# Ledger of designs, part 21: designed miniproteins, single chains

Each design is a single chain, and the fold is of that chain. pLDDT is the mean over its residues in the fold that is shown.

## One batch from the design tools (miniprotein)

Design m703
Fold by ESMFold2-Fast:
Structure m703 (fold): chain A 68 residues (1-68)
Amino acid sequence: MLSEEEIIEKGIELAKELYEKKGVPFSKAEMAGAYYIQELGEKNNIPEEKIKEIIKRFTEIMREYYEK
């Protein structure tokens, strides 16, 4: 079972790859990362409320890295 930290890290890795290597717009890369976190959370039987908290933290981290 993946921890919350492992799930958020995987979402960040996907979003960074899409944005930096694949030329995907930031908003779409962030959305893809959030959907990936949702999928991983559901597969690991994490409560929906907790998945929302993980996605919120992921969004904050992504914006800290890439917002000017």
Scores: mean pLDDT 81

Design m704
Fold by ESMFold2-Fast:
Structure m704 (fold): chain A 65 residues (1-65)
Amino acid sequence: AATPEEIEKAKAAGVKILVVFGADPAVIKAANDAGIKVVVQSFAISPETEKALIDAGAAHVIITK
């Protein structure tokens, strides 16, 4: 998972959108706080997990089964 330092580097480099495989809500929140939108691609998650990722600030969740 991306560290807070990597998120700050991405912000400084002008990154606007991150695509992540698997998701940590803390990473999603940190990226959004840095002004970066997060698209999560995850494998076989529950509706509750999808909602938790969206509530954490994910712009979109793509579920692969």
Scores: mean pLDDT 72

Design m705
Fold by ESMFold2-Fast:
Structure m705 (fold): chain A 75 residues (1-75)
Amino acid sequence: SLEEEIERFKKLTPLERVDWLTRRKAAADEQVPPEVVEEIRKLAVETIKAFWDDPEKGLELVRKLLEKWREAEAL
């Protein structure tokens, strides 16, 4: 579930979080239509950057990113 993915992400170190998001994005890109890939890519970059300045906002963006990935994979 989405909540399980978020809880898994929370247990990671900062470097592991960056690696996990990068791998998750790569997996999503293989299953997602080209039109949606660019939108998810931009959101992933923003999420990684936000994590440096505000971990709480970073987690909020991770939730949005995971929701977008799960929605796109359900297509």
Scores: mean pLDDT 69

Design m706
Fold by ESMFold2-Fast:
Structure m706 (fold): chain A 56 residues (1-56)
Amino acid sequence: SEKEAEELQEKARKLAEYIKEHNISFTEYILEYMKKKGKKTLSAEELIELGMEFIE
């Protein structure tokens, strides 16, 4: 929905700002998650949700 798209865009914006300053630690967090779950790829939505968990 339009509201869901707007919320996702805002989350993506916050993530982009955080990643700029914490890129290495965030990358390591994502890689560890993928390794633990046996995943080779992540969807954009899953990546955003993981990033929000990382930020808290």
Scores: mean pLDDT 73

Design m707
Fold by ESMFold2-Fast:
Structure m707 (fold): chain A 91 residues (1-91)
Amino acid sequence: MERVIESLRAFGFTDEEIKRIMEGKLTDEEIDELIDKRVEEKLKQLEAIIDERHPDLSEEDRQRILAESRRQLERIAERLREEMLKVREES
């Protein structure tokens, strides 16, 4: 349980969102919506960092980095979704 909470915090979920997840009452649609929101927020943060620190990157290189980052975030999100579903099953 404690490990799941730390994983959710590391992914950028708020204490309010973590509380809702741990209550085990979220629908599949609500879980997917929360995960998608966090993935998009992290990608926006990464895009801002790239634009600020590496403004000389080509559009092609920038898009490649963002695409790879999305793929990695989606893999992490899939594991977190599995953990959220287990919380719901045990609740």
Scores: mean pLDDT 80

Design m708
Fold by ESMFold2-Fast:
Structure m708 (fold): chain A 69 residues (1-69)
Amino acid sequence: MEEERKKKEEEMTELARNAPNLDEKELEEKAEELRELAEKGDLEAGIAEGVILIVLGVRKTIEKIKAEK
């Protein structure tokens, strides 16, 4: 149980670290997978989804700001 939880935490930490370097499509696909898991009660998946959505949202906001010029 504890080992499985630690493995999930490490996978999510690695995903969060790499999120800024992932393509938008990869971020959206991962967010969808994590959302499905979070709906089933996986709190760690919900947190990871939140991080990915923040990164994705920041990218889209920056693109919109640049487009306003």
Scores: mean pLDDT 72

Design m709
Fold by ESMFold2-Fast:
Structure m709 (fold): chain A 62 residues (1-62)
Amino acid sequence: GPRRGALAAAEGARFAKDPETVYRMAVQAGKALGAPEVADAARSGKTPEEAYEKMRELAERL
């Protein structure tokens, strides 16, 4: 579901080296798990760590 999708995308962000890689991973996870808003949360972060926190906050609201 969407919450699980957001959590999976957040964990993936921990292994990414740049925000653009995080965003691409979040787009794929969002498509697979029905949570397109995860990509927007990832894009709002300026670093992989910030993107991780933004996606975690989204998951808590889903």
Scores: mean pLDDT 71

Design m710
Fold by ESMFold2-Fast:
Structure m710 (fold): chain A 63 residues (1-63)
Amino acid sequence: MKSAIFVEGGDLASIEAIAKKYGGTVRQLSETRFEVEVPTEKALDAIQALKAAGFRVTGVSGV
């Protein structure tokens, strides 16, 4: 199962580095919005890492 984490701010390279660390991928939705898809078991750690890096987490969705 995968979770989608929606983030705002920062640069694509920084977000991609965090996503890769948690076995995930990044999709750019707009100039300032990104979707980070990670395994659901990694989602909380990925969210904490994104917040620690200064990104705003605007939503989380999973299946």
Scores: mean pLDDT 80

Design m711
Fold by ESMFold2-Fast:
Structure m711 (fold): chain A 61 residues (1-61)
Amino acid sequence: SEVEKKVKDLVKAGKFEEAEQLLRKAGYSEEMVKLILKAIKTGDTSELVAAVRAERRAALG
């Protein structure tokens, strides 16, 4: 996902506020935003990938 790539880049650059805003605009809850940022900081992106895949699967039926 383009959102995933941008969020990772922002977190690596220390731009956490911009990363949070991007995730909120993408429709993620505050709890999900915190989990995603924590996962990126720890190097585990599985939660972000799972969230994006769940949305795509819903769109495809």
Scores: mean pLDDT 73

Design m712
Fold by ESMFold2-Fast:
Structure m712 (fold): chain A 63 residues (1-63)
Amino acid sequence: MEEELRELIEKLKGITDIDQAANLLVEAAKRLGISVEELAQRLLELTDDPFLKIKIRLALSKL
């Protein structure tokens, strides 16, 4: 799971559209068998990038 989370962080860094980021989180959560909220929490704990943290929280607010 940690390798998959790191790959997801790199993909999220390349996404500028919040709706695309939200869709990526939903698809990744389904594939990993966890909730979008749990996935977002794990990503927020794994990254120290404040801009990425804002992007993840905005994507969650769209769901």
Scores: mean pLDDT 82

Design m713
Fold by ESMFold2-Fast:
Structure m713 (fold): chain A 58 residues (1-58)
Amino acid sequence: SLEERAQRMIETLPPELQAIVQKVLDQYKSGEISEAQAQRMLDVIEEEYQWRLEREKG
């Protein structure tokens, strides 16, 4: 589920990205955004994290 995905991301991501994931989850729970919109936002956050991991590879 979206909530399970978001929770997993919060557990694994740096604090700054955790805050963004939490905001997306809050917007979804409030009905401000659809599940599809929230999933797209989480995809962008995962791309940012992958870019950071790639930088650590040298």
Scores: mean pLDDT 81

Design m714
Fold by ESMFold2-Fast:
Structure m714 (fold): chain A 105 residues (1-105)
Amino acid sequence: VSDEELQREIDIALARMSIAVAKLTTKETIENASEEQLKIDLKHAERLVEMAEWLKKQGEYELAKRAAEEAKRLADWVIESPNASKELKEEAEKVKKRAEEIIKE
């Protein structure tokens, strides 16, 4: 096992943890969230998409798909939130589209 392989395994484990944390977010939590909190939730979704794109390049297709599915879920709930600004909903739609491209593959 190379040092590069060990680093990749660590990064994959961190990705699994990020996916698990995302699963703790509920629709009700997002519906009641302030716009500031929704911005944080959307940034988490953006990071999950970036992680999914990286995981796909590593050959971790199933894990990439799971990260993208969680990103899409968070983005969908931000779009549906009555507290989200028009601009925030537009950014969430972009995250959703990126996630859907990963899921489709």
Scores: mean pLDDT 83

Design m715
Fold by ESMFold2-Fast:
Structure m715 (fold): chain A 77 residues (1-77)
Amino acid sequence: VTLDEFVAGAPNFLGTSYYLFKPIFDLLKNNKPEEAGKKLVELSKDPILGDNAVSTALARVKKYFGDEVAEKVRKAA
């Protein structure tokens, strides 16, 4: 899975999706879903994009890395 595939279709993040999701994607590719979940907590603190970024990231994790990885990320967030 490429970063382009992981962020494709992310709404309201044109140009910023790569910066928002790249750290999470890199952690997941390095088999660190708990650390990725902690990174989602940082994104949730953004007053404009936080909720959209978190929900989008979790949906993409489930699609590209699977349900078990997505649950580990969700529990760590």
Scores: mean pLDDT 69

Design m716
Fold by ESMFold2-Fast:
Structure m716 (fold): chain A 87 residues (1-87)
Amino acid sequence: SLDEIFAEMKKIYEELKKRLSPEAQELLDKFYEIVEKMKTASPEEKRKLAEEFKKIYDELVSLITDPEARELLRKLADLAQEIFDLA
């Protein structure tokens, strides 16, 4: 279910945040705000959120050198993409 996907994403977000610098945590918080906005977004809003999501993802990938943190970010992004694809 959609609620189960969001619950899994929140768990990954909290785990990932603990592994990041304060600067990267700020960007991750913005990234997760986009995910939260997807819960109530219209199809048109979801398209714009998907573009913002990709931009912040690229910024996070550039700041994160830890392979474990990168894997968690990728999992979070994959789950978010699954939600976009369902819309």
Scores: mean pLDDT 81

Design m717
Fold by ESMFold2-Fast:
Structure m717 (fold): chain A 114 residues (1-114)
Amino acid sequence: MHMEEEREIAREAARRLLEHERALAAAGRVGGAMTEEEFIARTAREAAAIAGEPPVEAPTIEEALALLEPNPVARYIFVARAVAAGEEHERRVRELVGEERVDMVLRALAEVSG
């Protein structure tokens, strides 16, 4: 994929994710404690839904990234949320997706959030 195309996809993913997060905040949604597997499965389902795709079920970061690979918008939403979840999830995503792509997604989020 060309870098310009990847940047546009990352910006679209960032816009959709921020709109979804704002909608959840407005609805008064509060997250409870959940297991790592529950977090990953939920995050993969939400990433697919935000991108307008059918739900995916994945208990691991590796499976989620593989299932979301055909839709780069959904994949980048998953990457952004995994990074936000904590240092260990960020490290795993960077190992699987690559430093450059993760940094591109995070830059897109910063640009869109203002």
Scores: mean pLDDT 77

Design m718
Fold by ESMFold2-Fast:
Structure m718 (fold): chain A 64 residues (1-64)
Amino acid sequence: MEPTVEELLEELRRRAAEEEDPALRTVIEWIIGELEYAMETLPEEKVKEIAKNALAMVDELRAA
């Protein structure tokens, strides 16, 4: 099932809340803030693509 932008942002917020490394948490929180700003200025489909890529990157960094 194709996720919505809100679902992708909620997944990012969950990862930030569960992250024990304060530096990585700060990076995730910064990404969330930038995506929320992007939602005001960019088309939803573009924000969805960026959010998917950001979530994948965050998951890779947390798995390292």
Scores: mean pLDDT 80

Design m719
Fold by ESMFold2-Fast:
Structure m719 (fold): chain A 55 residues (1-55)
Amino acid sequence: TLTEYSDQTLMQNPNSAQSYYHLGQLYDNAGLTDTSQQYYQQSLDLDPNFQDSQS
């Protein structure tokens, strides 16, 4: 399930902005936009400049 998959991803690097961004994309592709937005926000909370790396 997506819950087990997200648990595995976070277990590997729980405080990584990249991990939360990856989960955001995963949930967005599954059509769970609200959950996706939560993970994107956590990514930005960990690294506010992550999304603004160049563009």
Scores: mean pLDDT 68

Design m720
Fold by ESMFold2-Fast:
Structure m720 (fold): chain A 93 residues (1-93)
Amino acid sequence: MKKVEEWLEEFKNMSEEERLEKISKALGVSKEEVRKEIEEHAKEVSEEKGVPYEEAYARALASALGRVARLEGLPASEVEELEKELEEYLLKK
């Protein structure tokens, strides 16, 4: 089974399009629908928490990628660690 470090390295080495494709395949929806859902989630977080959209988007994308890892067997506590590390990475584009 993949560890947090393996998931983190895999997602970091993906392009934005590859990340969206990975989420699309895991959730069984189109890449267009994935992008729309992440954008809507980011808008909601930005409005609710009063954070910049770029920060909210990084959080929303990290959450979606964490959901993929969880569906493939990563424990909930390790998903939280993965999501935090991914959010920090995505903000440092």
Scores: mean pLDDT 82

Design m721
Fold by ESMFold2-Fast:
Structure m721 (fold): chain A 82 residues (1-82)
Amino acid sequence: SSNQAYVEQTIAEMEALFQEVAPQLTPEQQAEAAAMLADIRKRLDQMLALKVSKSRLQEEAEELKAVFEHHLQNLVRESQAA
């Protein structure tokens, strides 16, 4: 479905962001970021299963992507401070 394609694209974009910063992160921070991404995927997959509207799915996906990007930026700052 178009909703499933949107979720996969959004997850791929988050995975790309993670891969770009991964070399700057500790193994522990990489595990934390990977766990967060897995939780985000699980939430979006649940929304697909519940057949929520495309607009609601897009709003949630955009919010979760922004939260994930902010978290990655915080992890990079922490690694640079150590």
Scores: mean pLDDT 87

Design m722
Fold by ESMFold2-Fast:
Structure m722 (fold): chain A 97 residues (1-97)
Amino acid sequence: SLDDILRLIGLSLRIIGLEYELELLEERLEKRPATEEDVRRLEEIIRELEEIIEELKALLKEIEDEELKKFAEKVLEKAEEALERAEELLERAKEQL
């Protein structure tokens, strides 16, 4: 249970960091055309979010505590929302190259 809590906190912090990077990238793409570096970074963010989602899905199968499970489900939802946003930004960035 404590190990699960610490793992969930770690994954949640990683998602927050990636969401912040996505906001910065989105603002940059509104002000200037995308660069190949922007595309590369979005692809890296997508890969990391996919890894986080798989880790969260694995954790959800192991969690027996109902409150912790609900927290993990919310973290998974945030990761999936961030992935969708990253994929939309990547498509937009590629169209500007």
Scores: mean pLDDT 88

Design m723
Fold by ESMFold2-Fast:
Structure m723 (fold): chain A 95 residues (1-95)
Amino acid sequence: DIEELKEHLRKAVLDLAKAVEEAIRYKEEGNDELAEELLTIVEDALPALKKTAEKVNDKVTVKALELLEEAVEYLKKGDIKKAKELVEEARKLLE
């Protein structure tokens, strides 16, 4: 069932957004090692989730995943403020 799959996908992407928020928090606390480890987990999950979202034509979830991908890139560059703004935008789309 496509609708059931979309619900599971949305929950998985919300969990991913929470992981990015925790990575941001670790970086704010100066714990770069935990932030990097968590970002690696997020980066590994992104391609599969994006492919699934595109396949089921969930445009909202695709956009949320693209925002999370951008947030990860900005966080890696040390731009915590932009990373936070992008994660908040992604969460608003999913909630």
Scores: mean pLDDT 87

Design m724
Fold by ESMFold2-Fast:
Structure m724 (fold): chain A 72 residues (1-72)
Amino acid sequence: SEPRPGASLAELYYEQGLEYYKQGKYEEALKKFEESRRLYEEILAKHPDNEVLRARLAQVEKNIEKVKEKLK
């Protein structure tokens, strides 16, 4: 499937979150992962059969939980 502009932006936020995580900037990483999750959820609400987007959303959600563990 052709990449959608919203999915590309969600991927960019996800990559930025990973970069902040590597730098130990967990609060910034969380914000970027939450922005990525929001965009993927919006796209999936309109296109619920997209397996690739569901898999990416699952990866984002795993990293959100990982960051939350670091912030405890």
Scores: mean pLDDT 82

Design m725
Fold by ESMFold2-Fast:
Structure m725 (fold): chain A 87 residues (1-87)
Amino acid sequence: MEEALKQAEEELEILRTKYKIEIPEELIEKYFPESLKRVRELAPELPEELQEKIARYLAIQQALHEIFVKEKKTPVEGSEADPRVWG
């Protein structure tokens, strides 16, 4: 699980650095408390550090969804990859 979280953080870092997708920390903070509560409910046996990492991860996913759907901010600058669609 820890390794999977690190790999996923690396993928998000690649999106930020290579594709210049900047995720506002404000949006992450907006979704973080709810995500943290959900993680604690679903996986109370996990260390708090892992719970926080998973919660931040879910918050980042929700922030990206809000950017792409509500703000209509499409990361088209220098991206050669197919857009990832939720489904």
Scores: mean pLDDT 66

Design m726
Fold by ESMFold2-Fast:
Structure m726 (fold): chain A 90 residues (1-90)
Amino acid sequence: MSIEEARAFVVDAVRAIGERLGLSPEQIDALVKRVEDAANAASTPEEAVRKAADVFGDFLVNEAGVDPSTAASLAVAIQLRFVGLQIEKE
């Protein structure tokens, strides 16, 4: 997966999970921006997904009021889905 594909993937994943959690469109937009900023600071696809997942978890706890255990589980789910997409590209 290219770094551009990894960035697109984390934005889509974060948006989908945010919608399932019932976040407002404004919260989803703010979350997507922070995830994009974190992924843009990365040099590899793997780093982009890791940094995006960390920012996503932090946003859920600090700004969306999600409990830390649930936020951590959702951040891990993004990373596991990325591994699945790498396997699907074989």
Scores: mean pLDDT 80

Design m727
Fold by ESMFold2-Fast:
Structure m727 (fold): chain A 69 residues (1-69)
Amino acid sequence: SVRDAILARIAELPERPFDPSLRTSDERTEASLIAMLTAAGLSREEAERALRLVHYQLGAMLDILAPMR
């Protein structure tokens, strides 16, 4: 499923503390990506955790969502 493919991508990400200095997205883009992840079957908590793991870096966030197309 799309959800399982997204979760597999998230599982490959390194676990490290959230670093806000690496953030390259804005709040509107982040809200849209959270909505897309929840539409794919993730909870809001799972979606927010995933985006924090990639420090809200736009390219990395879009890579997580690649299975949705």
Scores: mean pLDDT 81

Design m728
Fold by ESMFold2-Fast:
Structure m728 (fold): chain A 63 residues (1-63)
Amino acid sequence: GAMEQEIADNGIRGAEESGSGAAAGAAAHGLVKAGLTTQEGMRRAIEAPSGAEGARAVREGLL
């Protein structure tokens, strides 16, 4: 629904804004809690060398 889409959009935007994999991982954790991504997607975001790469990992991990 609209709420799930808003959570996904906010998480991805936060990851893009972060400039770090840790901040991207935090955004992905929220998406895992909402059921919109996987633990593997979150791990890839955390391990990303930049916020842009983390955002890409989050998008690729969306269910």
Scores: mean pLDDT 65

Design m729
Fold by ESMFold2-Fast:
Structure m729 (fold): chain A 87 residues (1-87)
Amino acid sequence: SMGKEMAEKMREVSKIAKSLKTPVGNEVSDIMEKGSKAAEEGDIGSAEVAKAVLSTVLGLDDILDATKQQIEDAIKELEKKKEEKKK
């Protein structure tokens, strides 16, 4: 089903993000794991929201269609920006 395919892509992104062992990578991994579970349970709306939020935050058109390198680079850039925040 479409939900199953979406869940599998979300789990792949989660693994990539978690492999970086960074705070942002861990946060992206957790959100993708929750989105994957929602997609598997048929809650495609919640999964689509997770995809859209992370795509926007990471500056990607679609995180589920992004390459491993694009995901890793986007997470690293967001990590740098968080380190530069005065708050």
Scores: mean pLDDT 84

Design m730
Fold by ESMFold2-Fast:
Structure m730 (fold): chain A 120 residues (1-120)
Amino acid sequence: MKSVEEILEEARQKIDEIVNELLKKIDTMTPEEALDAIREALEQIRNIVLEALKKIMETASPEEARKAAQELIDYVKEAVQKILDYVEKKFDPETAAEIGRIVNEEYLKLLEEIEKLLNS
């Protein structure tokens, strides 16, 4: 059985791989292609986070699960900021603002899903 720390490390590594691949792809994309790629990456990150938390909740106390959730939330926030910083650098301010709004909406939705899962 994987420890909480091993599950968290695996989730962080998968998130890093998705973000790094996304940022490399954005370099050659139109705004529309970039938005689609960002949405796909955020959906993959969402699935990784929720699966990691479900596994942690099977073996950990509620307190330990909430601590792990906060660590993942903080890590996803850093990943989201990297995406937003890159978008601002790559695209015009209007396009960057539109993509940023969608990214923030998806991040907030993930936070709601995490809270719902922890309170299940």
Scores: mean pLDDT 87

Design m731
Fold by ESMFold2-Fast:
Structure m731 (fold): chain A 80 residues (1-80)
Amino acid sequence: SMQERLEFFDKLSKEIQKEVLERAKELDPLKATKVQLITVGELVDLELQLRQNPDMTLAQIREQLEKIKKETLERMEELK
């Protein structure tokens, strides 16, 4: 159901946000804020896609969230 997919997204996105926050402690506070704003925007875009596409599977949601996490970690390395 849509609710189950949104709950799955919410759980995983919160786990990703916690890991990103922990690693962002190694960055300058302003750079950390920049990365967090970009990541939040990407998560919002994915939630909107999820709401518009009822055929999106849990596996696809996980894959997109893992991609956002990877891109966020790469962005943090570039800002060091």
Scores: mean pLDDT 85

Design m732
Fold by ESMFold2-Fast:
Formats: structure tokens, sequence, C-alpha cells
Structure m732 (fold): chain A 84 residues (1-84)
């Protein structure tokens, strides 16, 4: 159901414990749930959280408005904790 790139990044995040990869995978999943384009999904998956915290937040908020609230809230909370 999820794009293979999202699944792969989520698996890598779980195996490595990398919170940045986990957040990027979650952003990609939110975009896919909203019906975003493959280009938008791949862009989110390849964006560094440190370099693109603001852009990732805006993208999640922009496309996540029709996604499950729980998924959006988790992604935004993780991003907020990372941006401290």
Amino acid sequence: ELHPAVVELAREAEETGDKELALRARAGAILEERGASEEEILKALNSSVEENVELIKEEIERVGKDAPKELVDRALKELEEFAK
C-alpha cells in the first residue's frame, strides 16, 4: 500500500534507530496518504530534517490537512522535538 521507498526508509530507520530517517519516512507516508505525487513523496524522503525542518513542516501541514490527524500530529510532534 505504501510506496516502496517509504517502506524501505521506515525499515532502515527501525534497524538503525535514526530518528531523522523515521521522521522522513513518516512525512512520506503522510504525503502518500493524502495522495501526493511520487515526486513530492521522494523529495520529502530525501530531505535532511536539519536542513529542511521548516520545509518538511510546511509540506506536512499543506498536504496532511486531509490525512489522519493521528499521523499528522505524530510527525509534527517529532519535527518540533527535533527543531528544539
Scores: mean pLDDT 69

Design m733
Fold by ESMFold2-Fast:
Structure m733 (fold): chain A 78 residues (1-78)
Amino acid sequence: MPVLLTLRLFLPRQLSPEEAEALRERILEAARAHGGTGVRVEVENTPEGTVVGIQALFPSEEAARAFEREARELVEEA
């Protein structure tokens, strides 16, 4: 059963434009690798840190959960 995943992640550090673009590309690649479609990734610097917004449709709940774990790791490594 397809699942719409909406995820908001926070990194307590601002990213440079280059770091933000690299992170966005890595998240897009990960979402597609897990079968994600209609993928939207927004990386926004705020005074408090970086907010990463992700929305994608996955083919199953298992695929969505696997992607969520990988996305959290990618943001943590940034």
Scores: mean pLDDT 85

Design m734
Fold by ESMFold2-Fast:
Structure m734 (fold): chain A 80 residues (1-80)
Amino acid sequence: KLDELKKEALEKGEGATVSGEITIDGKVYTVSVSVSQSADGTKSLGTVVRDEDGNIVDQTIESDVKPMTAEEHNELLRKR
């Protein structure tokens, strides 16, 4: 589910932010994924996970990611 949000953000492209809710062990978390671009054209994903109280419980940055098409994302979602 987190991977689905990351793919959706990459699909929308530079400057996009995608937010969603995930439930883990009965607790609801809010996930925000943002896409940014470096001077070299390399894209990065910033992921922030917040609990029900709005506290950041996890955050990661991934560099040198490639965008995916909506069709590729839909195929993956259909397969799972």
Scores: mean pLDDT 68

Design m735
Fold by ESMFold2-Fast:
Structure m735 (fold): chain A 65 residues (1-65)
Amino acid sequence: SADDAVAALEKAVNAGDAEAARKAAAEIKKLADEGKVSQEQGDRAALAVANSPSKEAGEAAANAE
């Protein structure tokens, strides 16, 4: 679900896990393309990337396809 993908992104950026952050961000993008992400879920994902304590994980998420 979109909530699970956003939670996975939040966990990954807080842990500094760049690969997990990229994977979670890619899943959120896929769900958004399918119309399955709410504005609140999208805002949470954007804030997780913007406020990432790990620069590497935040950049990996921002550059996810």
Scores: mean pLDDT 81

Design m736
Fold by ESMFold2-Fast:
Structure m736 (fold): chain A 82 residues (1-82)
Amino acid sequence: MELSEEEKKELLKKIEQMKELAEEAIRAYEAGEPEEEIIKRLLEKASKIEGEEFEMTARIDEETIKRLKELLKKIEELKEKL
């Protein structure tokens, strides 16, 4: 049930990559970039995270940005506990 050292390393790497994607999405949206361009760049970057399918279903909308901000806050809190 405990994660191995290698499993922890892979999980933390994925969490960091997901955090970077969320931060980029928020920044681009707040900078006024077109939704289509943001989605395209995020999908290209998400494919580098072993093609996490949940990333492929996300749309860049006001609600999505709000959810990403909440997710980033939770990730930051989780990293503080680690």
Scores: mean pLDDT 66

Design m737
Fold by ESMFold2-Fast:
Structure m737 (fold): chain A 87 residues (1-87)
Amino acid sequence: GMKEKEAIKKLVEAIMAGDILKALDIGQNKLGLSKEDVYFLIGAATFLEAQGFPDEDIKKHIEKMVKLLVKGKKEEAKKLTLEALKK
């Protein structure tokens, strides 16, 4: 819906801040994501940070993943993470 863009932005901000409880609340209650999907997003962000990706690139990547997960395109979201590793 029209509130979806703001919820996606707030979820990305919570993930980047390491606020797991807020990320779970927004992801599950505002975007209809599963707990597993939210943990997958947190894991992807943590992994990209460990690989030395800049915060702006991580934010854009996680935003794209959230948009795919909201559409039920879980396999495409997984592929996006794998493609980011193929520098």
Scores: mean pLDDT 83

Design m738
Fold by ESMFold2-Fast:
Structure m738 (fold): chain A 96 residues (1-96)
Amino acid sequence: MEELKEKGIEFLNKASYYLNQGDYEKAEKYIDEALKLLGEDHPAVLYLKGRVYYKKGDYENAYKLFEKALEIFRKQNHPLIDDVEKLLKEVKEKLK
């Protein structure tokens, strides 16, 4: 189990790298690989997938993914809570 989690986190790190470079196709590829190892309900998978939707202008799907990620991060007292809350506010401003 631990080795699969470590590999999944490596894929999430690669996804984040490519997302920051604007390579959304590679970001999505590595998110999908992480999803296979960590599960679709893993908060980091939800968070990065939400960020890809946000960068592509799909604000409705970004909002749903960020809300789900935030719910899980709050239960974990995770340091990303503030970052996800900020992104949720930004997405709300983009929604009509």
Scores: mean pLDDT 83

